# Ledger of designs, part 10: designed miniproteins, single chains, continued (4)

Each design is a single chain, and the fold is of that chain. pLDDT is the mean over its residues in the fold that is shown.

## One batch from the design tools (miniprotein)

Design m12312
Fold by ESMFold2-Fast:
Structure m12312 (fold): chain A 67 residues (1-67)
Amino acid sequence: GKMEEIKKLAEELEKLEREGVLAAIRGDEQTLAKVQERIEEIFKKIAELLGLKSKEEARKYVLKLLS
């Protein structure tokens, strides 16, 4: 359902954040840019699924789910 999709997107965000850190350490600017773009798309999707007003509210919701 909706909650399961949000949880899956939140778990993908955690993995992308780790990948982004590693790409930055390697100086892989192309991978870093793609990771950042995907992270923004996921936050926008979570905001739309929850009827939230901004991607920042979606980010706070994800942090609550993963904590």
Scores: mean pLDDT 80

Design m12313
Fold by ESMFold2-Fast:
Structure m12313 (fold): chain A 70 residues (1-70)
Amino acid sequence: MSREEAEKKARELAKEALKLEGREKLLMASQAVQVALDGGLSGREAAEILVEAGLSPELANKAGVLAVLQ
């Protein structure tokens, strides 16, 4: 996956996460982080994409931890 494709998919997944709540929101956000990492982005860059999309910094950090543990 290219970096540009990963950024686009991560933003799309982050937007989908905004429509969800609770555990489903966290899982979708973690998937966005995993896609970003697969595309060559750092965990910080992935978290920034999530926050820019409208997710809280706390949720973005939790999603990042969950993504790297999977």
Scores: mean pLDDT 80

Design m12314
Fold by ESMFold2-Fast:
Structure m12314 (fold): chain A 63 residues (1-63)
Amino acid sequence: GAELEEAVRVALELNAKARRGEPFTEEDYEKLAKALKVLEGLDLTKEEAKAILERFRRTGRGG
């Protein structure tokens, strides 16, 4: 449905932004939390999504 289509679009947008090395804004983290809730069934807040990305970054940016 529309929610799933929106979540996929947001995920692709944020993935492209990350590949360009652009920093995420607070709005981007909020969009990511909402997208992850739809795609993965995770009930995440903006703060929780931000913490997950911060941990990923600290562990060598996915090396």
Scores: mean pLDDT 69

Design m12315
Fold by ESMFold2-Fast:
Structure m12315 (fold): chain A 98 residues (1-98)
Amino acid sequence: MSVEEALRRAAEAVREAAERLRELADEPGALETAELLELVAEQLERAKESENPEADLAVAAVALAVAAVTSEKLGNLESARLAREALDAVMEALAEIE
């Protein structure tokens, strides 16, 4: 699979995770985590246009790791799974850029 296709699929997974967390908007931290994931999805979709794709993807990886832990603590295991799948794709993309 190409890096561009992997990052596009990761962005789709991240957006699905964000939508699931928005359904929990009354839970503390759910809306903030959804907004973080939406920002990450935008970064992944624009990675090819980035002036520094390595730095942007590294920041996205950290944000995805935080979002996965927060989603799990909120009991949203599916959002946590989607965030981890996206993290794996971002880490693979970073390995190919190096």
Scores: mean pLDDT 81

Design m12316
Fold by ESMFold2-Fast:
Structure m12316 (fold): chain A 107 residues (1-107)
Amino acid sequence: MGEIEVYTLEGELIKTVKTVEELKEVFDYIKKNKLPIVLKFAEGAKLSDEQFEALIKEVSELVKEGVEVLFDDEEKLIEAMGKEKYEELLKAYQEAKKELLEKEEKE
């Protein structure tokens, strides 16, 4: 499994995620605490399709709940998942942000 590193905005490591189960656990913690995070990938990390699907779902859920999620440099993201999956992640992120904004604008 490619290792995903979850950091605070201050640069403190919260957890290094090696499995889909660990990803869900750390993201549940983040949701409960409404903690802004930065997602980074270990050098040479390669995401499996299962990890990528889990990441998309968890990031979308965090964004929809108003949690701020920042990503590492575009080059590192593309290295970890490939350009097509990176574009899919960006689309899911933008769709989640749009849903959040639409909820805030509803009377």
Scores: mean pLDDT 78

Design m12317
Fold by ESMFold2-Fast:
Structure m12317 (fold): chain A 94 residues (1-94)
Amino acid sequence: MLEEERRREEEEIRRILAELSEEDKKLLEEAVREIEREEEWAEEQLKKGKNPAIVYTARNIRITGIIFDTSLKLGLSMETVEKLLELLKKEEKE
């Protein structure tokens, strides 16, 4: 099942997260908050009637910059950082 493949990937990412220092975990949590601020900015621009294609392009560039900076600070690939951020976002959602 595809669910078992996702579960194995999630377990590997959770293992990486568990091995990170407290300082590195805080960097990831800060990156999550920065991404949430960029998402809120995009929502405000859309409410003001701005073009969605332009707004989403700007948001994606800014979010990619956050992921890239975080990857450099942690010494992890951008793909691994994206997966760690997705896991943290999922775990914080009730």
Scores: mean pLDDT 80

Design m12318
Fold by ESMFold2-Fast:
Structure m12318 (fold): chain A 89 residues (1-89)
Amino acid sequence: MIRVGDRVTVRLAHPPKVGDPAIIEAADGDVYVGTVTELPLPLKVGSRITIKARSLATGREFVIEIEIEGVEVVGDVTLLEGVVTRVEE
């Protein structure tokens, strides 16, 4: 179960926009799939994004806020490393 302080990797399309699908991989191996609801642009270290996502392991839905620690663009994909700052069910 995802918690505040967890390290995550986020996969977005490039260029990223609100309403886009997002995939969150948690350090425990669970995968969350959802939609970007808040996205400050340009994305930088220290930016906070919000994703409404569902756990693939449990089917539970969460609103997850992530503070970005790393940004990498690979082709048509934006990869983010971050820390969970808020989780709401």
Scores: mean pLDDT 85

Design m12319
Fold by ESMFold2-Fast:
Structure m12319 (fold): chain A 83 residues (1-83)
Amino acid sequence: SKKELIEKIKEIFDKKIETVGATPDTVAAMKEQQKKIEELPTDIQEKVVEIMEKDINTETNSQYMEVVKESLEIMKEIRELNK
């Protein structure tokens, strides 16, 4: 369900923020990314969760941010294709 997906997205972001020991600026950026993902259609949210779950094996701040950026870029492309 959408509620379960949103809860999972929140859990992933909360864990990543704790793991990286983020500054206020980094936390704000991650929360902004989380909100953007939560505003997406359920089908796209499911794909984002799958991508982010793969990132569990890579706990560097740089690779985490790269995965988030890649996810948002993919979602933008899907949006353009569904015009």
Scores: mean pLDDT 65

Design m12320
Fold by ESMFold2-Fast:
Order: C-alpha cells, then sequence, then structure tokens
Structure m12320 (fold): chain A 71 residues (1-71)
C-alpha cells in the first residue's frame, strides 16, 4: 500500500512541477487511486498529513480530501 501511494505522490508532484501547478486533474486521479487501495476515505485521511509535499500539492490534496469527506 505505502509504496503505491508514494509512487502516486511522486508522479503527481513531478507533473505539477512540469506544468507550473496546472495539472490539478493528476491530484484528483492520485487521490481516487489511493481511496481504491485503502478501501476507505477514513484511511486516506489518516495516511496523508496536511503538509505533505510542496505547498501547492498539499493544498490540492487537502481540497480533494474535503470533497471526499462530505456527508
Amino acid sequence: VAPQIARLLRDAEDTLRRTGGKARSVILEMTDGMVELLGSVERLQEMLPDDVGSPLMSRLIREKRRELLKE
């Protein structure tokens, strides 16, 4: 699980760096993949710290997590 999540995060960060932060869809795809691997939004919340990666990546991950946590 953790190696797959680390790979997704690294790929997303590399894409964000190359596109100047315009590849928001990459973060969405990454988060969807992590939810599938973990089988739960609650596990995703526990595994991802709010300050992971660059400030831009951290912001996008937090935003996607908020969407997933809606009632």
Scores: mean pLDDT 56

Design m12321
Fold by ESMFold2-Fast:
Structure m12321 (fold): chain A 85 residues (1-85)
Amino acid sequence: GDGLLALADRLDARLAALEAAFAAATTAAQLQAILREAEILRGLAGILLGVARLVGDEEAVARFRALIERVDALIAEIRARLAAL
């Protein structure tokens, strides 16, 4: 089954929601909340990448790698914005 790809789609949707929340954020408290959610998402994506590698699902590996790159970029932007406050 495409269980890992379905999880990748779900995490992509969550990341898109966090990116939208970051774009709308106006306070340090909002940025800190988004950062916590992004760090949780990053951790989960890392676990799922490990599972994808273990089962040899190359498409899922590519999807979770792309998700990790996007979430790492978001975390870096949030941290930079918090440091500028």
Scores: mean pLDDT 90

Design m12322
Fold by ESMFold2-Fast:
Structure m12322 (fold): chain A 80 residues (1-80)
Amino acid sequence: AVERLLEHYSRSFVETVLRSFLADPSNVLALGLTGHLLRLAGREDLAEQIYALGKAGETVPSPELLAQLRAEAERLLAEL
């Protein structure tokens, strides 16, 4: 999973994006970039849910989606 991220981005960039999202989940840019990284990591299901929020003009994930996004971001950071 993390190997595909590192094919496209530096470890430092991936870490910065994921930590920024975890520190402030209301940061729309960090949320969008996290969605892109999750797609590359094979979590297309989560990336599609973030994309659907943007298409609906919404920027706040549900508590359930947010919990999944946080868990996956923390998992990827642990593998870096």
Scores: mean pLDDT 82

Design m12323
Fold by ESMFold2-Fast:
Structure m12323 (fold): chain A 72 residues (1-72)
Amino acid sequence: SSQQLQEMIEKLEKDIEEVEKRIKELDEEIKRAIAEGADEKEIVRLQLLRDLYEIVKGSLEFVKERLKEKLE
């Protein structure tokens, strides 16, 4: 039903917001690690984790757009 599709879209929007928050937190953590002279391995680990969250965000946004098309 249209109501069930809207509820799924709302859930995905909340999940996307949480992922965006995690990306921002990682950006600040990376900036701090660089400023404090952390090990290269630690900086690379944080950057890879950030990249993973960007992929997850893109996947969630893709699913959201597919669901929105079903409401047309």
Scores: mean pLDDT 89

Design m12324
Fold by ESMFold2-Fast:
Structure m12324 (fold): chain A 76 residues (1-76)
Amino acid sequence: APLSDEERALQALVEAFARDPDRVLTVSELARLAGVSKGPVSSTLRQLERSGFLERVPGRGYRLTPAGREAAAAWA
């Protein structure tokens, strides 16, 4: 089955942070990278923020927390 928009957003997010773990990623950038609309992207980013894997950088976007980096390493 094809990936959902939220799964595509998550895949693009994982790939972006695999390339640069220190990156600050905006909703618009992730939407462009994933090829999906901002709605599914915003939902995915907020869910990961609530789970403690991302933190919001005011006026910039989202970055990985230490917990987010550990989770990404565990999936490798």
Scores: mean pLDDT 81

Design m12325
Fold by ESMFold2-Fast:
Structure m12325 (fold): chain A 57 residues (1-57)
Amino acid sequence: SVLEEQLMQVDKEKLLNLAAELVELSDNGKALFLEKNKNVDKETLVNYIVRLLQAQA
């Protein structure tokens, strides 16, 4: 999809922060999320964000 292609152009660090914001994590929850997911590949992260955005539509 166009959304997946656009997200693939975004830096992985920004995508991790976006995912944490979309699930409304606390500051502590965000820090844990980033540490747990720092080694997740970009494609998996993009797919996760797409699913989050679709669930909020």
Scores: mean pLDDT 79

Design m12326
Fold by ESMFold2-Fast:
Structure m12326 (fold): chain A 88 residues (1-88)
Amino acid sequence: SLRQEALKKLEEKLADKAEELDELAKEDPKKAEEEARKLILKALAEYLSKEELEALKELLKENIKKAEERGHPAVEELKKLLKEVEKI
């Protein structure tokens, strides 16, 4: 599916920064979240087709709704990511 293809491309482009973000998260979780958001936005803009980007926007909206229903602490970070992705 377009969602699965888009996620695989995104994961591939973020893989080289995964360890750096994990170390940053141990020292400053908020800064790690901000840096991860920047990397995701860059990958979405540079490597995904418009169709793949739209598929991920819908997936992100679905995930935000589920996270809100569960009281997940990442809800605000996911909403910020969606707002920035919608600018692409």
Scores: mean pLDDT 76

Design m12327
Fold by ESMFold2-Fast:
Structure m12327 (fold): chain A 81 residues (1-81)
Amino acid sequence: SLLEKVEELLELARKQLAAAKTDEEKLAIGLSLANELKLLGFPGEVVREVLRVLREGVANNDIEGAWERARELVLEALKRM
């Protein structure tokens, strides 16, 4: 299902973000996640908000909190699709 694909994608991003050593790597992972969400048919506004939240998390050294917020945004948007 689309929900299962989204949850797998989010969990993969979480693992990649936890393993990333640099801000550049974390930002690249965030961009990759955003692009995959776009390919799954998520609205551009949701994709942009996810990117903004993840960039904020990198800037604030709170990538785990940013991932949790991004996950909530994605799952809430999925309910409206």
Scores: mean pLDDT 88

Design m12328
Fold by ESMFold2-Fast:
Structure m12328 (fold): chain A 85 residues (1-85)
Amino acid sequence: DSDKLRKEAVRYSAESLRRVGDWFDENLDEYKKGVDEAGKVIDELEKLKKSGELTVEKAEKLGKEGTRSTRIAAESYKAELEKEE
């Protein structure tokens, strides 16, 4: 039932983005400071996801290397993986 799984993943991603948005409103200055680091980590997470090598452990490790913004991005990818498994 790939259709239901896809629909649930989209919904989960939207909920995660909404929570991240709320966090950005509260911590805007901290977010700005972490933008470059978060961008690099997101790019690495996307590469790992497309290659099929993305794991919860790798997402967690990448999240630890950055700021709060990076950690939130990594947690969103980690939660997506856990939801699909």
Scores: mean pLDDT 62

Design m12329
Fold by ESMFold2-Fast:
Structure m12329 (fold): chain A 78 residues (1-78)
Amino acid sequence: TAEEKAKELEERVKPAAEKAGVTLELKPDGDSVAVKITAGEVESEGKIPVSVPVDMAAALLKKEAEEVAAEAKRLAEE
C-alpha cells in the first residue's frame, strides 16, 4: 500500500536526507507516495507510484536530496 511504501522509503532515505541537511516529507496519495524535499529556499516535489520498487525509489530520492541540498547551499551564500 501507499502507507507501507511511504514508511519503507522514509526508513531507507532518512539517513541520507539528514546527511544532506534536507527535510524529507512522504505522504500517501492514492496509489502513489507524494514526496517533498526542502532545504532553505529550495523545494522539490514529486510522486512515486506504489508499483515502483522501493530500492529504485530510494535511490532516486537520495539523488534528489543531494541536488536540493547543493542548490540551497548556493542560495544561502547570498
Scores: mean pLDDT 78

Design m12330
Fold by ESMFold2-Fast:
Structure m12330 (fold): chain A 74 residues (1-74)
Amino acid sequence: SMEEAEKAAKEAREAARELEKLGAVNASQTILDRLDEAVEEAKKDPEKGAKKIKEVAEQARSALGGARAMLASR
C-alpha cells in the first residue's frame, strides 16, 4: 500500500542519516539516490514505485547494520 511505502521511505531516509553520522557518506548517498528513483517511478506507476521504495528500505537497513557492525569491531 502507499501508506506502507511512505513508512518505508521514511525508514530509508532515517537509515541514510544514520549512515552519514557513521561516516558512510557514499552508502548514504546511494540509498538516497535509489529512493529518489523509486519515488519518480511511483509518479508513473504507483504500485511498482511502492515496491521499489520498500526494496530501498530493506537495502538501507542492511547497509546500516553492516556499518554498525564494522564500527563495533574498530
Scores: mean pLDDT 83

Design m12331
Fold by ESMFold2-Fast:
Structure m12331 (fold): chain A 71 residues (1-71)
Amino acid sequence: MEKREKALQAALKATRAAMDGNYEEAVKWAQKVIEYAKDDPELAKSLLEAIYQVAKDAGNTKAAEGIEKLL
């Protein structure tokens, strides 16, 4: 399904932004994960949890806090 592919691509972009220290881009793409995976809340949650963990491991506390609010 096209929306699932978009959700996965958005999650990848959010993960890259979190690793690069780009807080605003990380949160923006995390929000796009929710939009694209709106018909699959379990997928959205799993992807957001993965992005959150990457942000924490990268030391990007602002991105981690922003993503946590979306969980």
Scores: mean pLDDT 82

Design m12332
Fold by ESMFold2-Fast:
Structure m12332 (fold): chain A 97 residues (1-97)
Amino acid sequence: SPPVILTPEEQKAADLIFEEMGNAETAEEAEEALRRAAIKALEELGLTEEQVRKALRAVGVGLVTNLLIQKENLSYEEALERAEEIVDRALAEALEE
């Protein structure tokens, strides 16, 4: 895939995603971690929904995909599809806060 270029603001959201995801070992923990990162990016950093979504797609999907492959032995295709669903759900839940 072509590299995604993040703005400095989007990179701050990406850094929060990496921090919150550091201790996630299950799909449920990953969804909760991404939700916390999204809430912090929206509320504490004042980022837009579009900036947070871009950061989640750029780094969040990849982190969850790798987690599902390593911990649940899913194929890359199945892990990617489930990771996209987890990321979309986490953002939707964060936007309800």
Scores: mean pLDDT 85

Design m12333
Fold by ESMFold2-Fast:
Order: C-alpha cells, then structure tokens, then sequence
Structure m12333 (fold): chain A 68 residues (1-68)
C-alpha cells in the first residue's frame, strides 16, 4: 500500500504534528504512519511541513524524519 512515514520523537507536540499531516493526507486518500523514534525535537516541525508539501504535490509514499 502507498504509505508515507513520519518519524518524530515521542510526545504531545509530535502527536499534534502527526495529526496535522494525517488530516492533509486523509483529504488526498493517502495513508500516513507515525513512527516514534529517537530524533531531534527541533526538526519535528520541518519534517511535518515537508510531508505536507509532498502530499500536496502528489506524493503517495515517502519517509519524513526529525533525524539528522
């Protein structure tokens, strides 16, 4: 199945960002998997923004991460 993966640190802010990405993806019929990983919290918003941009540009799969 075409699926986008969002790799963010665990926590409330990461869950909010993952939910925001999921809402955009649901509108396009795309599945999003939130995968909690050890990552940089300062990169979470950038990872979510890149995922949303990709979905809006027609991406159906990919990995977006708050990892260096």
Amino acid sequence: MPKLRLLLPPGEEAEKLARKVQIVADAKGIDVEYVPVEGDPSLMEKAAEEAIKAIRAGATEGTFSALP
Scores: mean pLDDT 79

Design m12334
Fold by ESMFold2-Fast:
Structure m12334 (fold): chain A 99 residues (1-99)
Amino acid sequence: EEEEFLKKAEEAFLNAESSMGLLRAGVLYILGPKHPVTPKILAAINESDDLDEAIEKAEPLIPEEYKEAFEFLVEVAKNFTGNKEERKEALKKLKELIK
């Protein structure tokens, strides 16, 4: 179900081991599994060789209503940290940006 999926996406965000993993988990959290653009954005990220390419390919696919949340996610991914407290604060802010 959607609620269970969002919880798993949240856990994936908190436990991400790379900037690319964090970007993927954040997109899943922002858009959810039912949005028709979600699989296209995830494919664009997975087909990219680095973070900059992933951002360039994913950005035009993000719906206007989620642009601000995606821009924040990009900033978090570019400043990737293993600090769990900083990751929790980033997730909290991401939740506040989602409508």
Scores: mean pLDDT 80

Design m12335
Fold by ESMFold2-Fast:
Structure m12335 (fold): chain A 107 residues (1-107)
Amino acid sequence: AASNEATIAALKAAIAANPNDAIAYNNLGAAYLALNQYDKAIAAFDKAISLSSGALKAKALNNKGIAYTKLNDYEKAVAAFTDALAINPNNSLAQANLAAAKANIAA
């Protein structure tokens, strides 16, 4: 959507001003995910993961898992959700996402 393109432009400007802004990278990944640009979303989430710890890193890992689910790469999705839950075990969204991804692998 046009609103997501405007958001991406603003987030790229924020990153240009602060290249270590993990929040901006996570938000950039989420905007790309909304545009179905999954490879760009994963690259942005990887930057957020490398620049963060704790809750933000867990959130970026969960979002990366969602992007892999959209690519039907369920094995990589399971790995990302598992890593997110290692940081935040009580994240109900990550738990549900992990169960759904595992169900797609189990035949």
Scores: mean pLDDT 88

Design m12336
Fold by ESMFold2-Fast:
Structure m12336 (fold): chain A 76 residues (1-76)
Amino acid sequence: HMIEEKIKSLKEKAEKYQKDLEELGRRATEHANRAGEVASDPAAYARHQAEVDRYMREIEEASEKLKKYNEEIKKL
């Protein structure tokens, strides 16, 4: 019924955000590793560090969204 469809929809959204978080974490790690590889080039290092900072902010936002979806699922 309608509640089961709502739970299914929320779970699908939570799974999508979980996968997005895993991908964002992987990309942040890649940029952190690249920053280490180009430590002798301050401009390249700064660019990779800026990308890490951007991904960290996106991870925080996505984590909060995932938490809210999981809380809604538990309330149903």
Scores: mean pLDDT 82

Design m12337
Fold by ESMFold2-Fast:
Structure m12337 (fold): chain A 83 residues (1-83)
Amino acid sequence: ALEEGERYHALGDEAAAAGDYDRAVEYYALSGEHYYEAGDYLKASESARNAALAAEKAGYPQSYVDQLRGIAKRLEELAKRMA
């Protein structure tokens, strides 16, 4: 799970750098899911924030972008409780 999270995050970064924000959203979402399964809520939050930014750049509805930002905030708060 952690290794898959790292792999998908790197793929998301590569897609975003290439301007392929649709693909970046997919990879960052997969990264966040794997980090969440691994219990790494800080990295899961980071992936969700990156997915939100990519979704915004790709022209996704603001409601979807806001949902991703909300997920990131909740994951960050969860990580703080476990510190």
Scores: mean pLDDT 86

Design m12338
Fold by ESMFold2-Fast:
Formats: C-alpha cells, structure tokens, sequence
Structure m12338 (fold): chain A 72 residues (1-72)
C-alpha cells in the first residue's frame, strides 16, 4: 500500500493527537489504568483511521498495528 501525501498528513495528525493524549493522561494514571487506557487508545485510533482513510489503507494499518502488538 502506498500512501498519498494527503493520507500521510492525516496519519501524522492522528498520531500527534494520540501522543498528546498519552502524555497528558499517562502521568496521572496507575499502572493498571495505563494498560486500560492503552487498549482504549488503540481502539479509538482504529476508529479514526476507518473514518478518515480509505478502507484499504485503514485495514492495512490495523494489520500493521496488530502484528506489532503480537510481537510485543
């Protein structure tokens, strides 16, 4: 899958907002709350990708994320 410049900008914006939310909330959370927050964050990120990107690109990115998480 090859991303257009516009799709790359949308991805970067989603990622920047995600990182900002993590920084603000993680510092105030317990370890258990951090794990729960990470799961919610991934689900919200997938939902945003499905809405803002083409279905093919969104599916490809979800697969990349799932594979990365499986290796961790």
Amino acid sequence: VELTPEEREKLLEIMRKMLEEVRERVSSLSYEEQLEFEKELYEKMKERMRRELSPEVAEWLEKQIDEALAEA
Scores: mean pLDDT 72

Design m12339
Fold by ESMFold2-Fast:
Structure m12339 (fold): chain A 74 residues (1-74)
Amino acid sequence: SAEDKKFEAEKEFGRRVGEVLKEGIERGLSREEMIERVTELAKEFQKEHPEIKVTEEDIETMVDIALAEHRAAQ
């Protein structure tokens, strides 16, 4: 169904965001650089999956959570 396709697309997007954030943290990128990379990923992903809705606030939240988890682990 369309709902199943949207769910699978959202899962794949989340997986790709996780990989981008992991690489960014390992490379010591800034919050702003990670927001830019996730934003670029979202734009590319939405070309094939226009049903996916990702806001600037969603992207900032994803980056901030990843950075907080990294800081807590140190």
Scores: mean pLDDT 83

Design m12340
Fold by ESMFold2-Fast:
Structure m12340 (fold): chain A 72 residues (1-72)
Amino acid sequence: IQSLKDRIDEIERRIDEARTIEELRELLEEVDSLSDELYSKVKQDPTQELIDLLSRTNSLGAEILRKIRELE
């Protein structure tokens, strides 16, 4: 779980630092992968912590998409 939190925190930092559409698209792929992993974990062992992490990950995906649109 700490590893998942660290990955989410790193993605948030990279989103803030991203200046190109290429960087944002790479982050979006990473977010999609992490979301799939978290969803799988929630299906196996639903905990509030995992559900909260999945929610945060989905919010990051929305933020990335918004930033991509602003740069296009």
Scores: mean pLDDT 80

Design m12341
Fold by ESMFold2-Fast:
Structure m12341 (fold): chain A 70 residues (1-70)
Amino acid sequence: TPVDAARAAMQAQLAADTAQDTAAWTSFLNTHMPDLSDAEKQRLTDSFTAGAVAVQQRAINTRIARMQAQ
């Protein structure tokens, strides 16, 4: 269905955006917080990625709900 196609496209974009944002965040930590241990940097990266994914998933769900309500 058009809704299924839109969902698949948005989920694929979320995966690509998450990978890019995680790489940028890792670069930021290495540049600005080099004294943090690798374990501390990983915990911060995991928290950042989880938060970003949650916000984007809510946006996708809202878009799909609006398409289904029409």
Scores: mean pLDDT 79

Design m12342
Fold by ESMFold2-Fast:
Formats: C-alpha cells, structure tokens, sequence
Structure m12342 (fold): chain A 86 residues (1-86)
C-alpha cells in the first residue's frame, strides 16, 4: 500500500471517531462523549507514532466501554480502517 493510501485510512478512522464524539455531545450523552474524545486522543497519538496495533487496541477497548451500540460500531469500523493501514 502507498503511504498516501495509509494516511487516507488513518484520516478516515480519526474522522469516524470524531463524528461519533460530536453526535454523542449533540444527544447529551456526556459519558460516551468523554470516552470517545479520550479514545480519539489516545488512538491518534498511537497512530502518529506508527503504532497502529496499539491504536486498534485502544479503539476496540473504547468500543467495549461505550453505552451507545451505534457509537461502539463506529469505533469498531475505525479499528478496521487502521488494520488496513498497517
């Protein structure tokens, strides 16, 4: 895979989690919004260091802690995008 394709997958994963966090905020789900924002921060830090396996683990662990099943599925989708980037 070309570097630009890997970066596109990382960007799509980050955007997916960001959209989930924004949706949780708009719905007043403060607990899930905070979990999504923290998960986004940690996963982004790992991905920027090239630690895609760590970023995937962070996203999957976040998905298990979320109360909203739709937000959980978005985190699992973001994890799959990062699996394709490595």
Amino acid sequence: MKKIEEEALVAMAVLTVSVAALAARKEGNEEDARLLEETLRRATEAALKGNYDEAVRILREGAERLKDPEASELLRRAARLLEEAK
Scores: mean pLDDT 82

Design m12343
Fold by ESMFold2-Fast:
Formats: structure tokens, sequence, C-alpha cells
Structure m12343 (fold): chain A 65 residues (1-65)
């Protein structure tokens, strides 16, 4: 069934995207915490929070399909 195949591919893609975004977000969060005395730390922390939220959204989208 083409519809089942398309849904499965979308789910697989969203789960992979969620894992990748979460890994990047966690890495940036760790860098921001390590560099907390530097002005760029705030930008790393904001970007990390954004990537982690996007990862959560991708996971929720996959769960809804």
Amino acid sequence: DLDDYMKQKMVDGLLKTADELRAKGEKLKKLGQKLKELPIADEYMKLADQLLEEAKESLLAAKKL
C-alpha cells in the first residue's frame, strides 16, 4: 500500500531527524555550559534549546502519524 509506505518513510525520517537534532542540541548545550563566562555562551544555549525543541516536535510528529 503506497499510503502505508509513505507514512512509514515519513515516520522513519522524523525519528532520524529527532535523534540528529537532539544530539546536536545536547552538544551545543554542553559547549554553552563550558563557555558560560564568554558572551557566545548565551547564543549556544539558545541554539541548543531551539534544536532540542525541534527534536521534540519531530518526535511528536512521528508519534502522531
Scores: mean pLDDT 84

Design m12344
Fold by ESMFold2-Fast:
Structure m12344 (fold): chain A 82 residues (1-82)
Amino acid sequence: GKEYFEKGLEARAAGDLEKAAEYIKEAGEAVKEKAIEELIALGFSREKAEELVELAIEYYGAKAAGDEEKAAELREKLEELL
């Protein structure tokens, strides 16, 4: 999971925003179930944990792509679920 996140940051530094978004999304998907279990341990329902993790993956993907408007929208949705 972390390796793909690092590759995403490296791709972003190189100016390859599409590849950065792909790696960040892949990193999120690779740790998705672990993140869901950790949120459930913090008191979230499975349904909310799944929605939060999915939004977080989309949010980091949008940030890696430089889509600031989409990132802001996704951030607001994440805050509404908390």
Scores: mean pLDDT 72

Design m12345
Fold by ESMFold2-Fast:
Structure m12345 (fold): chain A 94 residues (1-94)
Amino acid sequence: GSELEALYAKNKEVAEEIGKVFEEALDRVRQESSPESAAKAEPLLQKAIENAKKGFVDTAILTLAVGYTVALNEGDLETARILSEALKRVSELA
């Protein structure tokens, strides 16, 4: 029915916007973080982007939250700030 089609379309649109937010976060980490910090965060951000593009939004958000926690524990405040801002933007889309 039209309700299920509308829900599917909305979920796809939200997943695409989340993927875009994570791609912007990856670009910021590459530009603003140290090369060592970027090397640690990039695989987690790439996995989050991949999951978002597949529609696995909850898994994508969890993957980014893990990256944020790792950055905090390593004392990488710049990467942690970038990931925290991305998580906040995603919470505003849901």
Scores: mean pLDDT 82

Design m12346
Fold by ESMFold2-Fast:
Structure m12346 (fold): chain A 56 residues (1-56)
Amino acid sequence: FDAEAVAEAVREVTGLSPVQARVAAHDIKEAIDKYGLEKALSLMPPALAEAVRRAL
């Protein structure tokens, strides 16, 4: 899991600050660890899910 790449993807899609995007990347990793990749992506808005998938 590349947390920096995921944080960048979150920032590009959502416009969140670098600090907020880093927190979101951490939450995304926890969701993947808890639910698995496909289920975690299904819980996100489609644009964010696509960007995160490309960053992985």
Scores: mean pLDDT 80

Design m12347
Fold by ESMFold2-Fast:
Structure m12347 (fold): chain A 83 residues (1-83)
Amino acid sequence: SLMEEIEKLIEKIKELDPSYSSLLNRILQLTQQAIKEKDPFEKEVLEGIIHLIIGVLKTVTENEEVKKLLDELAELVDKALSS
């Protein structure tokens, strides 16, 4: 499932940089919330917040592998929320 892929990807990023664990856990929580959200506007707001967090992490990380995995995370989130 897409959620299992998102969880595995988050765990890979945590292994590379444990300092992002709290924010990555927040991304997972927000993604789960957005999937269950029935209001289209609230869902778009949650998606926007998730992308802002990912964007900040991409800006502050010096690890190119982490940047790549964060891009993959953004794509998986978009796929999960487009259903």
Scores: mean pLDDT 88

